# Ledger of designs, part 21: designed miniproteins, single chains, continued (5)

Each design is a single chain, and the fold is of that chain. pLDDT is the mean over its residues in the fold that is shown.

## One batch from the design tools (miniprotein)

Design m16702
Fold by ESMFold2-Fast:
Structure m16702 (fold): chain A 91 residues (1-91)
Amino acid sequence: MLETEEGQKEIEDSLLRMALSVTKNSESFTEQDIEDAVKHVKLAIENGRYDIAEGIVRSIASKGEDYVKKFIEKAEKEGYEEAVELAKKVA
């Protein structure tokens, strides 16, 4: 566990940038990929990284409307209201 808030944010930012890159380069998504994307979008929003959150959602939307629908359904089940609203706005 990191002792500094700066160090923690830097690691989370690096993880989020990697998640965005993976999502952009994926041609299809499994159920687990969508669940992971919901978690990454939530983490991005919590860290004020709306650029990454929007990028992940737009990347999913670019691969198919069905993936966005699954993302919204999973985000709603988890209670991630900001992630749901972002997905509806982007899609």
Scores: mean pLDDT 78

Design m16703
Fold by ESMFold2-Fast:
Structure m16703 (fold): chain A 89 residues (1-89)
Amino acid sequence: GSMARIAASLARGDELGDRYDAAFAVYEIKQGVDVEEAEKRLDEIAKRLNIPRDEVIKLGEQLLNELSEEDKKVIDQRIAGLKALRAAA
């Protein structure tokens, strides 16, 4: 599915992956899940993209707004999977 492509992009660390990672981090912060780790990820994305943290948050919110409410609920389950995938890589 489309979410599998997002996971693959995140694993590769390309620009598209960074934008999806930002969207997931923003969603995690809004849900109050792993907030400290999500904030650190936003800082790392800001460094990689060479833009301010506030701009990373805006990019993540823009991408997140393009997703349906059902997709956002699916993201909750996939966040744990993506963290496990990154830890195994």
Scores: mean pLDDT 69

Design m16704
Fold by ESMFold2-Fast:
Parts: C-alpha cells; structure tokens; sequence
Structure m16704 (fold): chain A 60 residues (1-60)
C-alpha cells in the first residue's frame, strides 16, 4: 500500500507533464512518456521518478 501511494503521488505530478509511471515487478518505477510530451517535460518526469524511487528504497 505504501509503494502504491508513492506511485499515485508520482502519477499526479506526471499528469501535467504528459507522462505516466509504472511499478515494475522488481519494485522500481518506470516512466512511460506520452506521445506529445516534450524533452523538457520528460526531463522533469525523470527527476520526479528518481525522487519516487528514493522513497521506495525507504519502504521495507
């Protein structure tokens, strides 16, 4: 449930950037870029994904 909340918060932040986050079987987050997302939006999405992955490392 904690991991799902981190993913949910990330997806809320990714909505305006035209990207989505997916939780992989290994417990890591993958960013799925939308077809209309700009390079700048994808760079921001990558930063948000890195922060979310850091939070996931703290969830045991």
Amino acid sequence: SEKEKILEELNEKLKPLGAEAELLDDGSIRIIPGPEATAEQLAEAGKLAAEANKKLEEVE
Scores: mean pLDDT 77

Design m16705
Fold by ESMFold2-Fast:
Structure m16705 (fold): chain A 72 residues (1-72)
Amino acid sequence: SMDEEAAKKLTELRKKAKSIPDPEVREKVLGIVEDAAAQIVKASSDEERKQILEDATKKVNEIIEEYKKRLE
């Protein structure tokens, strides 16, 4: 079900965030994940929930890649 898929994806994103060594970057990523979780609760359709998850995943990945580049 979409609820199970959303819960699993949010858990994966939270785990990914918690693995970030930089506390400021970790907090930023966790903020995006928790904002997505709140938006999913307010969403009117499964299509909206899927879009919220995809957008959050993209933003999280972009922040992590930017963070890695800044360490170089």
Scores: mean pLDDT 83

Design m16706
Fold by ESMFold2-Fast:
Structure m16706 (fold): chain A 61 residues (1-61)
Amino acid sequence: AEAVGKASDARGAAAGAGAAVRDGVATNFEVDYEKGEVTVTGPTAEQARAAAEGAEKAGNG
């Protein structure tokens, strides 16, 4: 399952997504530095959304 987070700071969003992968909530992520979007892949839709929301929060503040 995939979810997309939008952030003003793509680096911050990538750090948040990376933390979710380390914690086992997500399996992978991709960052669109041009658009300021992070796409997170997780084993369930709920985990993917949680990881994407965390990444979005990290990228916005």
Scores: mean pLDDT 78

Design m16707
Fold by ESMFold2-Fast:
Structure m16707 (fold): chain A 91 residues (1-91)
Amino acid sequence: SLCQEVASSSKKASERDLQLFQKLKEKFGNKELSVETEAELLNFSGDNKFSEDERALLYNSLVLSKQCPNVSDEKILAKAQELVNNGKYLT
């Protein structure tokens, strides 16, 4: 399953990315991923001056976190980073 694949990721997440993801989850973790939420996330990324890669990493992480709520943030970020490194976005 997707969640088993995410949980088995061996890639390392940075402490900085974990802190950014924690902040993102506090604001968007309980929101549905809708067109409105995507627009808010774009504004949030712009307001915090995130790079394109940071924005992609955080968006992929949010999507994976919602699909796999019992997987650790470190494993979610590691898998999301792998997707970004391969030029893949979950949008």
Scores: mean pLDDT 70

Design m16708
Fold by ESMFold2-Fast:
Structure m16708 (fold): chain A 61 residues (1-61)
Amino acid sequence: TAREAGIRLAAKSLGVDAEALARALAAVERGEMTYAQAARRLGVSPSQVRAARRMVETVAA
Protein backbone atom coordinates (compact mmCIF):
# COMPACT_ATOMS: atom_id res chain seq x y z
CA THR A 1 0.00 0.00 0.00
CA ALA A 2 0.99 3.67 -0.26
CA ARG A 3 1.31 3.79 3.54
CA GLU A 4 3.77 0.85 3.50
CA ALA A 5 5.86 2.60 0.81
CA GLY A 6 5.87 5.82 2.86
CA ILE A 7 6.94 3.95 6.01
CA ARG A 8 9.83 2.25 4.15
CA LEU A 9 10.98 5.60 2.73
CA ALA A 10 10.79 7.35 6.13
CA ALA A 11 12.56 4.43 7.86
CA LYS A 12 15.45 4.61 5.35
CA SER A 13 15.67 8.40 5.83
CA LEU A 14 15.87 8.01 9.65
CA GLY A 15 18.09 4.91 9.63
CA VAL A 16 15.54 2.91 11.65
CA ASP A 17 13.75 -0.42 11.25
CA ALA A 18 10.62 -0.07 9.10
CA GLU A 19 8.53 -2.43 11.29
CA ALA A 20 9.53 -0.51 14.45
CA LEU A 21 8.60 2.80 12.76
CA ALA A 22 5.25 1.36 11.60
CA ARG A 23 4.38 0.24 15.16
CA ALA A 24 5.49 3.57 16.67
CA LEU A 25 3.48 5.68 14.17
CA ALA A 26 0.39 3.50 14.69
CA ALA A 27 0.67 3.93 18.48
CA VAL A 28 1.09 7.73 18.14
CA GLU A 29 -1.90 7.94 15.74
CA ARG A 30 -4.05 6.00 18.25
CA GLY A 31 -2.96 8.27 21.13
CA GLU A 32 -1.29 5.32 22.93
CA MET A 33 2.19 6.88 22.69
CA THR A 34 3.58 10.43 22.54
CA TYR A 35 6.02 11.61 19.85
CA ALA A 36 8.69 11.81 22.59
CA GLN A 37 8.11 8.16 23.61
CA ALA A 38 8.19 7.01 19.97
CA ALA A 39 11.40 9.00 19.40
CA ARG A 40 13.09 7.39 22.42
CA ARG A 41 12.19 3.87 21.20
CA LEU A 42 13.49 4.60 17.67
CA GLY A 43 16.61 6.53 18.78
CA VAL A 44 15.59 9.71 16.92
CA SER A 45 14.21 13.16 17.85
CA PRO A 46 10.47 13.90 18.28
CA SER A 47 10.67 16.30 15.31
CA GLN A 48 12.02 13.43 13.16
CA VAL A 49 9.01 11.27 14.15
CA ARG A 50 6.67 14.13 13.14
CA ALA A 51 8.56 14.49 9.83
CA ALA A 52 8.25 10.72 9.24
CA ARG A 53 4.47 10.88 9.80
CA ARG A 54 4.18 13.80 7.33
CA MET A 55 6.26 11.86 4.78
CA VAL A 56 3.96 8.82 5.12
CA GLU A 57 0.86 11.04 4.71
CA THR A 58 2.37 12.75 1.63
CA VAL A 59 3.20 9.41 -0.08
CA ALA A 60 -0.33 8.11 0.72
CA ALA A 61 -1.94 11.22 -0.83
Scores: mean pLDDT 82

Design m16709
Fold by ESMFold2-Fast:
Structure m16709 (fold): chain A 91 residues (1-91)
Amino acid sequence: VELSPEAQEILERSIERGKRAVEEAVRYGVQQGKSPEEILRTAEQLVDDYVSHLRMELTRAGTPEEEREAAVSRARDELLRHGKETVERLT
């Protein structure tokens, strides 16, 4: 599904913020001596929070349901992948 320019901008900002937040959370977990499993759980929860916020922002912007769900799916997949890769790299 092709996103409107507004939905695309919202998605891109959400992914950029989410990636930064996930990296910070992983680094903090490593500094605190947490296990890779604990760090991954924290990262996954943070991804869920960002995806929920993205869904709300797209809904408020009036994005059609099909476009909204496509954007949410892409953000979840990208942020979860980034989180797993960051945990593997830093642990």
Scores: mean pLDDT 86

Design m16710
Fold by ESMFold2-Fast:
Structure m16710 (fold): chain A 60 residues (1-60)
Amino acid sequence: DDDQQFQQYVQNRDYIGLDIMSGVYYMMGGVSSVFNDKDSVKKYHRKGDQFDSQSRKIRS
């Protein structure tokens, strides 16, 4: 479950891990967008935003 991984990075203040995972999710969303899979785009962008937002909060 991605929420367990997310919480682990947050607890460890691992903004590098959060940044890497955010980038992976955004890339998956971009690929899904090319295939017009709006549900997958929404899912992956939500995950990417979640990881990116937390990384920015830790870094700022």
Scores: mean pLDDT 80

Design m16711
Fold by ESMFold2-Fast:
Structure m16711 (fold): chain A 69 residues (1-69)
Amino acid sequence: DGGRRLAEVAEVMARESKNPEAKEYFRLAARYAREGRLDEAKRYLQKGASLLTDEERQAAAEAVAALWG
């Protein structure tokens, strides 16, 4: 279920981000994760995360924690 979990994380990050470029990277990460392409998913997740402000990164972390916390 690694691909499913990674896709759910990426989808949550796409919802929480206000940056349209980061949202597209997170959508791509979710798509690749669902396809089992975990290396590509991780690269796009990292690219999206690098575009977030500290506030957006905190909100995304809280949303991800709530998903399985």
Scores: mean pLDDT 80

Design m16712
Fold by ESMFold2-Fast:
Structure m16712 (fold): chain A 68 residues (1-68)
Amino acid sequence: SASTLSEPVTVTVGDLTGVAFTLSNARGAQTRIEVVDANGNLLYEESIAAELSDAEKKARLTALAKAL
């Protein structure tokens, strides 16, 4: 089955970078959210069983980066 990746949405808050992207295939969509530090260490990750819009991805990333 074919799978596609969305264009990643990126937000930077201080030394933290958040990235969100959606993987879509014939069985559904999943949005992955990751927050990394200045050295590229993964601080937080989650997977949401839904296709989030770019605005929703940006809002979620901004909230997470500010909370860390």
Scores: mean pLDDT 80

Design m16713
Fold by ESMFold2-Fast:
Structure m16713 (fold): chain A 91 residues (1-91)
Amino acid sequence: MAKRVAVIMGEDEELIKEAKKILEKMGVEVGEVIKLTKDREEDEKKAIEIAKKYMKEGKEAFIVLAEQVVLANEKELENILKASIEIVKKE
């Protein structure tokens, strides 16, 4: 079974820290953190490149927004993770 790894995008350091704790409790490895800038397209491109590297290592890679992770319940978060992997696979 492939290991699950998340690339976290966020603006707030405390939300990023909380998102890491939530993902780790769900059995998702925390990968690279991308601090969001005003250039969202470049930030998303970096996240996709990092996720593709994890996928080449045989891992199941997700791109998540720290705020969404913190605000989501467990069921909502699983849906976010599933949606994220489909976006990475399409690119």
Scores: mean pLDDT 77

Design m16714
Fold by ESMFold2-Fast:
Structure m16714 (fold): chain A 119 residues (1-119)
Amino acid sequence: SLEEAYRAGRDAGRGAVRAGHPIITVEPESDSPEDREKAKAMAKGIGYGAAEALRELQRPAVAISATSDELYKAIKEGAEQVPGVEVREITPEEAAALSRGGTVDPDAKTLLIRLRPPP
């Protein structure tokens, strides 16, 4: 269900921040409308869960890569629901630097979620 996909996304986002994973990738299981809607729900959950975990654990940042504009927007919507975080798109080069030179899909959009700096 979409609710289960959202909850799974929240758990995945939190888990990635706890584990110190610099980048999470989101893509649909298939091109079916049902799988795309589930992927969007999961993406929104990942954004929320990651942002919430950054705030709770006082971790500086995490990046999330999406294979489509609709998934990118869902991640951003989820993350923006959490107060005290900032979000911005980053380049593939910035994403590769965060992955310590790991492979980054150049066609993917990557959202950086970070704790708001103190005033």
Scores: mean pLDDT 76

Design m16715
Fold by ESMFold2-Fast:
Structure m16715 (fold): chain A 102 residues (1-102)
Amino acid sequence: MADRIVRITRELVEMVKEGDEEIAKGVIELAASSLIASSKSGGLDVPEAIKLAKEAIRLAAEGNLEGAIRKLAEAMAIYYEKTGKLSEEEAKKAIEEAKKIV
């Protein structure tokens, strides 16, 4: 999961660098919306991850793709930590590595 967060972050940054900004926006919005839906539908509400995912969608809409990518990575890390797919240390490292890529 940590490697997945870092890989997605790198892929989104490359899309932006290559001029595929509208595609990057769409991917961010889809990923963030999917995380919000998964958090609610599974009977497990992760308010922190939902808040960060909503912030990612807002930043993407504003054209702040770097900010959106950072918030998406943070939302994914917190969601995976709270759902038992990452340790607290692994989530923190994934967030720190994502911030270095963006």
Scores: mean pLDDT 81

Design m16716
Fold by ESMFold2-Fast:
Structure m16716 (fold): chain A 68 residues (1-68)
Amino acid sequence: KAKVTVELDLPKEFNKALAENLAEVPEVLKAEVSEDGKTLTVETKTVEAAENIAEGAKDAGLKVTLEV
């Protein structure tokens, strides 16, 4: 299991939609936005899925922390 934490610059509503879309990915166990709407936390079944999510977020210009 691995965890990805993304710092978000978007309004809270967009961040909730992003978390909901990520929860539809088969390898994603959990996707949640923090109470302040500034942090997205994604838990994945595999390290590879977490790395793919982290790479996508970095490509979008977001700050990412990967925990394995």
Scores: mean pLDDT 75

Design m16717
Fold by ESMFold2-Fast:
Structure m16717 (fold): chain A 68 residues (1-68)
Amino acid sequence: MELPVLESREEIEERLEEILEEIARHDPSMAHWFRGMAERLLATASFEELARSTRGAVRWVEELLAQL
């Protein structure tokens, strides 16, 4: 068990994979576009920023789910 923030990030990645599977079930093309967008966002966000805004990250994932 390293840093709690690392576990939160892995959980977010797992939830994103579940979201992508759900989208792919309805629209594979949409899933492909969404995956690219999610990967870019994760690559751009600073690790320290994600650690500082753990609550914000959780809400952000919930907003992504709501826009499905």
Scores: mean pLDDT 59

Design m16718
Fold by ESMFold2-Fast:
Structure m16718 (fold): chain A 87 residues (1-87)
Amino acid sequence: DIRDRIMATIDRIAAIARQQNMPGIVRTTDIMRRMIPRIRDPGLLRRIDGDMRQSYSLFQQGSPSSISSGSIIMIGVQIDIERELSR
């Protein structure tokens, strides 16, 4: 359930990134798609869900500052996931 919601949000971010020619963000979404199914911590999944939805909102705003903020959030999420999977 929550993983499906996260994956749907990642797909929406990837669609915006492709439309706006942001290949770095597209690559990050591809990495996240591979990592999300491996996460077992429900607390981490809830935080990722919130952060991804915030990142999506920022990318939808489309300003350079909002895109930068959304990208920073996505990088933070990737670090949190890598930390969890490295245990």
Scores: mean pLDDT 84

Design m16719
Fold by ESMFold2-Fast:
Structure m16719 (fold): chain A 65 residues (1-65)
Amino acid sequence: MAADYTVRVGDLTLPVLEVSEDGVIAAAHPALRVGTEVTIIAPDGTEYKGRVVEVGADSARVERL
């Protein structure tokens, strides 16, 4: 459960479901594919680079770079 974190892919902003030290679990979307680079946005507006490493039916795992 990741309060107020989001993932940005191009112009698209997706909710984050879970946060860990290594990255986030985002809601699944067709724009999220393994290897896609994304921006992880923290609640304070801090941006981190991430990469999609795993895609499931309902979620995608993003590792912080």
Scores: mean pLDDT 79

Design m16720
Fold by ESMFold2-Fast:
Structure m16720 (fold): chain A 67 residues (1-67)
Amino acid sequence: NSQELLNLADTFDKKAEEYEKQAEQLRKEGEKTGDEKLFLEAEILEGVAALLRGMANLLRKKAQRLQ
């Protein structure tokens, strides 16, 4: 039902927020140390977060189209 889709979307948004915060921390550490691996890890987490946000958006649109 629509509520189950919204609950799943909220779960994905919450996980995306966690990855976004981790990526921000990694970027700050990379700026301090010059470690290119930290920037790569941040980019990977940002990419995963973007995918989760996209999936959440699709689930919310699906929920809106259900009665």
Scores: mean pLDDT 88

Design m16721
Fold by ESMFold2-Fast:
Structure m16721 (fold): chain A 96 residues (1-96)
Amino acid sequence: DLETVERWRRAMLLLIERLKELGVISDEEAEQLRKQLEQLTEYALKLVNGIKLSKEEQQQIEQISQDFSAVLSKALAKLPPEEQRQLLQEIYQEVQ
């Protein structure tokens, strides 16, 4: 629902900022991730409002989602497992 989309968006924004602060992504990567997050959020809001996505929009969201996830996964993998867990727990608590 709308609240789920808003919490996800806030969590992802915080994650991007923290990864940038930790030096595991560049400023340019952070800006690209924020732009991709805005696009993903727009598509998620369309779905929540009962708007059907075109085939072209579905392909676009799939590509953006894959690229977004790949960059975040690569950045997180630069951190030790315990730091990854701590970071994700902190973000989870912040957006509740």
Scores: mean pLDDT 85

Design m16722
Fold by ESMFold2-Fast:
Structure m16722 (fold): chain A 81 residues (1-81)
Amino acid sequence: SEIERLREETKRLVEELLEMLDDEDMKAFIRQAMKQSIELFVEALREMRGLFARTDKEKAEIAERALRTAEEALRLLKEEE
C-alpha cells in the first residue's frame, strides 16, 4: 500500500538523517522535535477517535489503539530528558 511504502521510505530517510547528524547537541534537538511531533499526533488521534465514535466504531477502536501507542512513545521520549 501507499502507507507501507511511505513508512519504509520514512524509516530509511530518518536513518540517513541521523547518520548525518552524528552530534550529541543535534541528537538532543532531534529528540525534542520528535517529542513535539508526537504530541501533535496524539492530539490529532484524540480528535479522530472522537469523530469516528459516532460514525464507525471499528475506526474509533483503531484510533484508540494508535493513541495508546503514541502516548507510550511520548512517555519513553520524556524519560530520556
Scores: mean pLDDT 77

Design m16723
Fold by ESMFold2-Fast:
Parts: structure tokens; C-alpha cells; sequence
Structure m16723 (fold): chain A 96 residues (1-96)
């Protein structure tokens, strides 16, 4: 599960880098979120803590993308948030 969390965080970081290039007006927000996710990825936090913090970061970004009216970006971010939520549920299910 830790490997799945780290892999998904790397995928999200790549997505945010692409979004910063495609949306220059929002590049600061995407770059700040990318930096936060990189710090989470490199931290000694548990897989569950990493998933929770990453999900919180994506939730804020989804709100910004929705305000921009960019449904494609909202859908991409929401799909990654769904995958993080699924991993979180799997971690919690293994913790008796």
C-alpha cells in the first residue's frame, strides 16, 4: 500500500506540473500544491497520513479548478482523489 500511495503521489505531481503550464494564471496555486505533495512524498509520514494530506491538497485544487469552469481539470483531479480515497479505505480495512 505504501508503494501505491507513493506512486499515486508521483502521478499527481506530474499532473500538477502539466496543469501549471496549461493554466499560467493558476500556476502559482498548482506549483505550491506540487511543492506540498513533494514534501509529503519525501516525508517519513505513514501511508495513511500521506493519503489524507494529499487528498486535502487535491480537494482545494478541485475547488479552484471548478471556479475556473475547467471541467476537464476537475474530472482529472477528482479521479486521482477517488483513487487516494480507495487506497485510504484499504489501509483502514487492514488496521483491525
Amino acid sequence: LEEKVNELLEEIIELLERQAKEHPEMSKVFNEAKKALEEILESDLSPLQKAILALATLTVLIMHAREMGDEETVDELAEHAKRLTEIEKQILAERK
Scores: mean pLDDT 80

Design m16724
Fold by ESMFold2-Fast:
Order: C-alpha cells, then structure tokens, then sequence
Structure m16724 (fold): chain A 74 residues (1-74)
C-alpha cells in the first residue's frame, strides 16, 4: 500500500445565491505519498446533490483517516 505523508484539500462551494440543488459541492484532494508520487482526485457536483454532498464528506473523512493510519504506520 502507498503511504500518504501529506493531504491537501480544496473545497469549492456554489455561489451563495444559487440553489443547493443546482450548486452542490466540488473538491480537489491531493495526496502526497512517501515514494514522492502525487495523486489528485477531483470531485464534481452531481445532479443529485444530496448524495453528492454526503459522498464528498465521507471521502474527505476517509482520506484523513487513511493519512493518519499510514503516517502512524510509517
């Protein structure tokens, strides 16, 4: 397994005046690994924003947990 040494998260929210239904949440997650490799994951809003927002939050939580676990292991 790749060891994550650094995690960068950039979250983008819709314009304040736009409906949450149309706007959603987008995020860019950059993972830096101990071997020097970098993985960038971009999450775009889906038409079903209720699932989209929950998925983004869950993936961010999992990424942080993975980073802590791999840093503790390495």
Amino acid sequence: MKVVTELEVEERYTDPGVSPLDSGVSARITKHYADGSVEVTEIRPLPDRSRDAAVVQERLRRAYEEMRATQAAA
Scores: mean pLDDT 62

Design m16725
Fold by ESMFold2-Fast:
Structure m16725 (fold): chain A 70 residues (1-70)
Amino acid sequence: MKFSEEEIEKIREYYEKKAAEIKDPAERVIALNEGAEHVEFAQMSEEEQKSLPEEKRKELEKKLKEIAEL
């Protein structure tokens, strides 16, 4: 799935806002790491995304599409 620069920015902002609302430092780090992984996936080419297991790719595509459509 191909994400636009605008969609990638929306995904980044979503996870930054989510992390900012977390008061516990350990939980914030977990949320930031999840966000970083998801932004990295969104920045991948279609060929790079296809190198991931199909199940993981489908889960990420679904989740990130939901965020991008917010």
Scores: mean pLDDT 78

Design m16726
Fold by ESMFold2-Fast:
Structure m16726 (fold): chain A 78 residues (1-78)
Amino acid sequence: MSVQEFQDQLNKKIEEAKKLPPEDLESFYEEFKKEAEKKLEEWKKKNVDPRDLTLMQMLYIAALTELDLIIRQAKRRQ
């Protein structure tokens, strides 16, 4: 699968998180983590280029980091 398509999906989730009320963000984060990890496991089962899989994993980690920052900032929004 395309690394760009995965990045676009991650970016959409990040933008969605920015629009959520603070009380919904922790549930969103847990669902995001579960869905993204499941998708990465599905791609491991497909004959995907190992370099692309590594890039997807790095993009996922970066997205988790950004979501954590959004959650921390949102909890300060009151």
Scores: mean pLDDT 78

Design m16727
Fold by ESMFold2-Fast:
Structure m16727 (fold): chain A 89 residues (1-89)
Amino acid sequence: LDQLKQKVQQLIDQNQQLLDQTMKLAQQSNDDYTVLQVEMMRGSLQDLQQNLQQATTQQQLQSLYQQAQNGIDLAQRLLQQSQQRLEEQ
């Protein structure tokens, strides 16, 4: 269980880093839509963090792992889109 909790925490930390990068790019390009998306995703990460602290079963941790992985995938996509938009300027 501790290993799975650590893995979920690592994914949350990675997602936070991706969102921080995306926020900087979005602010530089005045992309209000992407700024809003990052703020919403940060809220979801905070909820994941709280649920991780309360998780006591392997099933709960597996669900959180999947949610964290989905969050990474979304954050990576959003970052790539923001980078592409800046290059097109």
Scores: mean pLDDT 84

Design m16728
Fold by ESMFold2-Fast:
Order: sequence, then C-alpha cells, then structure tokens
Structure m16728 (fold): chain A 83 residues (1-83)
Amino acid sequence: SEREKREEISKKLEAIKKELEELRKQAEEEGLSEEVIKLAEEAAKIADTGAKYSLTGSVEEAEAALNVSEVKLEEVKEKVEKE
C-alpha cells in the first residue's frame, strides 16, 4: 500500500540520519574542518525532516526526500574521506 511504502521510506531516512550522525561524530573525533562537521549536522536534519514528512505526503514526495538525503549522505562521506 502507499502508506506501507511511505513507512518504508521513512525508516530508510531514519537510517540515513543515524549514519550522518555517526559521520559527524567521526569528523569531530578526527578533528576535521568545521565545514564538514556542519555539513553532516545539516544533512542529518534534512534526513530527519524528510522521515517525518514522508509519513504524511505522497509516495512520490517521500521518494524525492529519500533521493535528496542519499545525495547529501554521499557528499558528507566524500568530504570525510578527503580530509
């Protein structure tokens, strides 16, 4: 059902948020730039917001939020690896 698809996407967004929070902790522990730490924090907030809103919108809106959050996660990963 559409509701089940939204709930699945919300769970994926919560997982992305958790991974971003771990990357932020790693960046802080490794003494990476404030820019990278802030990017991880903001990306985690986007994923959290997406997870909450995916439960009330359409499946298409939920999928769009997931796609944005996946792109942000990859951006944070690349910056953490380069520093």
Scores: mean pLDDT 82

Design m16729
Fold by ESMFold2-Fast:
Structure m16729 (fold): chain A 65 residues (1-65)
Amino acid sequence: MDEIEKFVEEARKRLQEATKLKLEGKHEEADNLIAEILMEAYEKLSPEVTAQLMRERDKLLEEAK
């Protein structure tokens, strides 16, 4: 499996965990997790792939509201 694809799948799981934390009222922990995911994406992925991941994050967070 491509390292990029693997990272994206792992990031998706972590984003779902962050969404669950927000629903449980653990906002600070969730925000820290999201920030960590985005920092890693910015460092390791191209801007185009990072933008795709950010859009997917936004979709998950909107569905949780």
Scores: mean pLDDT 75

Design m16730
Fold by ESMFold2-Fast:
Structure m16730 (fold): chain A 74 residues (1-74)
Amino acid sequence: MQELAEKLLELTEALAKKAEEAGATELAKQLLELGKKLAETIAEKGPEDPEVLELAKELQKLAEQAVKAVREKL
């Protein structure tokens, strides 16, 4: 569980860094905050909890916005 949460946080931090480099500072901040909340919820309740599913959907949506912002910068 902790390993999964750590890996998710690491990936979210990497994406947030790229978003910040592209000038999407607010998206990077939101990704980090939501990623930490999701990782913490996974660590506390396990990945099967309904709250994890809802947070994962929000993180995916935010990640898609960050990827689009990075692409528009190119």
Scores: mean pLDDT 77

Design m16731
Fold by ESMFold2-Fast:
Structure m16731 (fold): chain A 64 residues (1-64)
Amino acid sequence: SVSEEVARMVGRILRVIGDILDGKGTLKDLADEYRKVGDWLKSQGDDEAAKKWYELADKLEAEA
């Protein structure tokens, strides 16, 4: 379901944030998860929301 997929994506993002704070991950890893959110939104037909997540991913990668 949509709710299950959203929960899975949120869980991955929280795990990556934890890894970054523990010195085991990078902002690029978080950007990659944001791109996956965008890809899923695009697959659901929400191109506007997908674009916002891709822009957030680009900003994170620029800070890496």
Scores: mean pLDDT 87

Design m16732
Fold by ESMFold2-Fast:
Structure m16732 (fold): chain A 63 residues (1-63)
Amino acid sequence: SSIQQQLQKAQQQLDQAKKDYQDFIDNIPNMTDMSDQQKSSMYTGYKLRVIGDQITVDILSSQ
C-alpha cells in the first residue's frame, strides 16, 4: 500500500482507539463489580493503544 493509504488507515485506527478510550472512561461509574486494580489496568491498556496508534500516525506522516 502507498504511504498515504497506510496513513489513512493508521488515522482511522487512532480515531477508533480514542473512541474506545473515551467509551471506557464514560462507563467507569457503571463498572461496580470491577476492582480499582482491574480498572487501572484497563485504563493503562486503552492509553497505551492510543499512544501506539499516535506514534504510528506520526511516523507515517513524517515519510
Scores: mean pLDDT 87

Design m16733
Fold by ESMFold2-Fast:
Structure m16733 (fold): chain A 102 residues (1-102)
Amino acid sequence: MPKVKKVEIHVTDRLIEVKVEFDEPITPEQAKALAEAIADELRRLTGVEAKVLYASVKDGKTVHILIKTDRPVSAETAKEAVERALERVFGNKPEKIEVKEI
């Protein structure tokens, strides 16, 4: 299974941008599954409405995801949601996660 090399999360008032780098090629279907899993975990952890605005693959190995929430989400909560989603979809825990509030 693809191993997560790096995760970057940027959190604003209502937008969460997630960038995930893998060691192996990722399909668009896998990227979409990850984005929906992150939105699902955000709903489970906070009760916010979370909508995937896009999920795309760049350079074959990097997934870019943008999620809109109806309420602010903390950087810690966004990180936990991404970690849980990665474990559910890929069975892998990230070795490095960078989180920034913008």
Scores: mean pLDDT 84

Design m16734
Fold by ESMFold2-Fast:
Structure m16734 (fold): chain A 96 residues (1-96)
Amino acid sequence: MSTIDKALDLLNEAYEKIVELRKKNPGDKKMVEVEILFGSTLTSFEAMRVSGTPASEMLEQTIKSLEKLKEYALEVGDEESAELVSELIEQLKSLL
């Protein structure tokens, strides 16, 4: 399995967990915003994949985006999403 395939699997698993957190907290605006921002990160990852960006550059850019998302989640008090994003960052770093 390629490094890109592993990264995509990890991103999708994290997204599913974020969606489940939002379902448990319906109407929580900060969790909705975190989900939207994570979706934007997934869209950027797919755009890089389609454009033929090298796997290492894709991972580095995605990790940088996720680090900003983690900071935002902490600022708005979404500690559960921040923890999930933090775990994902470490998993993606292990692929570098």
Scores: mean pLDDT 84

Design m16735
Fold by ESMFold2-Fast:
Structure m16735 (fold): chain A 98 residues (1-98)
Amino acid sequence: HMEEELKKREEELQKKADTNIARFDRAYAEASRAIDELLAKHPELEKTVENMRLALDDLRKAVENAKKKTPEEYYKVASQATRAADALVEQARRLLER
């Protein structure tokens, strides 16, 4: 019975991970747009923009690497990466307001 529960948990985690990937892709696209707009309006922030782009790329690599491990790890990393990408969107938008 524990084996059936584990299989159901893995299937549920995979579906949640797929949903988290869709959310991450949206957050990534939003962050990329905000960062590009920040550089266009504030070219003096080139180094800050470079650091934000590197952080965003690191999040993508972490998600891709986690996909090759376990559904649980993939779910956790995708969830964390989505939150981090959302934080980058907020940071870029705050800098744009100044």
Scores: mean pLDDT 80

Design m16736
Fold by ESMFold2-Fast:
Structure m16736 (fold): chain A 71 residues (1-71)
Amino acid sequence: MDDLTQELLDALSRLEGLTGKAVRLGDSEAVKLGNEASLEISKLIDQGKYDEALKKAKEAVERIEKLLEEK
């Protein structure tokens, strides 16, 4: 869609922010999840699969947010 790249960049920025928060909180599981998701998203972007990359980024953001809220 018209702003898919911008939406993907926004989702990646949020994912990086949450991963940084997890590092600050000492949550190794959330940090690992964020790093693994970032690597998978980068591979999807390299393949031109922006829709799949955006979906993966949003799913990772949701999972990390839930994990951090349980503290």
Scores: mean pLDDT 80

Design m16737
Fold by ESMFold2-Fast:
Structure m16737 (fold): chain A 75 residues (1-75)
Amino acid sequence: MEKSLVIDGRKFSSEEELVEHLKEQIKKAAEEGVTTLNIAIEGMKLSEEAERELRQTARANGVELRIFPSAEEAK
């Protein structure tokens, strides 16, 4: 099962807050039987460290994580 999320990074006070929110979404997706999670982040660019941490969390939960900084029109 594939699930897609669109996140407005500008609504978070810090990258750490956004990362914690995304970790919860990954864990919830895994509990729901989601095998691929697509995340589009608008208005903020995640650091390499943040992306690595999210990837590790997804891998630990058996979820394939795809992060997309959508260029022009995110649906």
Scores: mean pLDDT 76

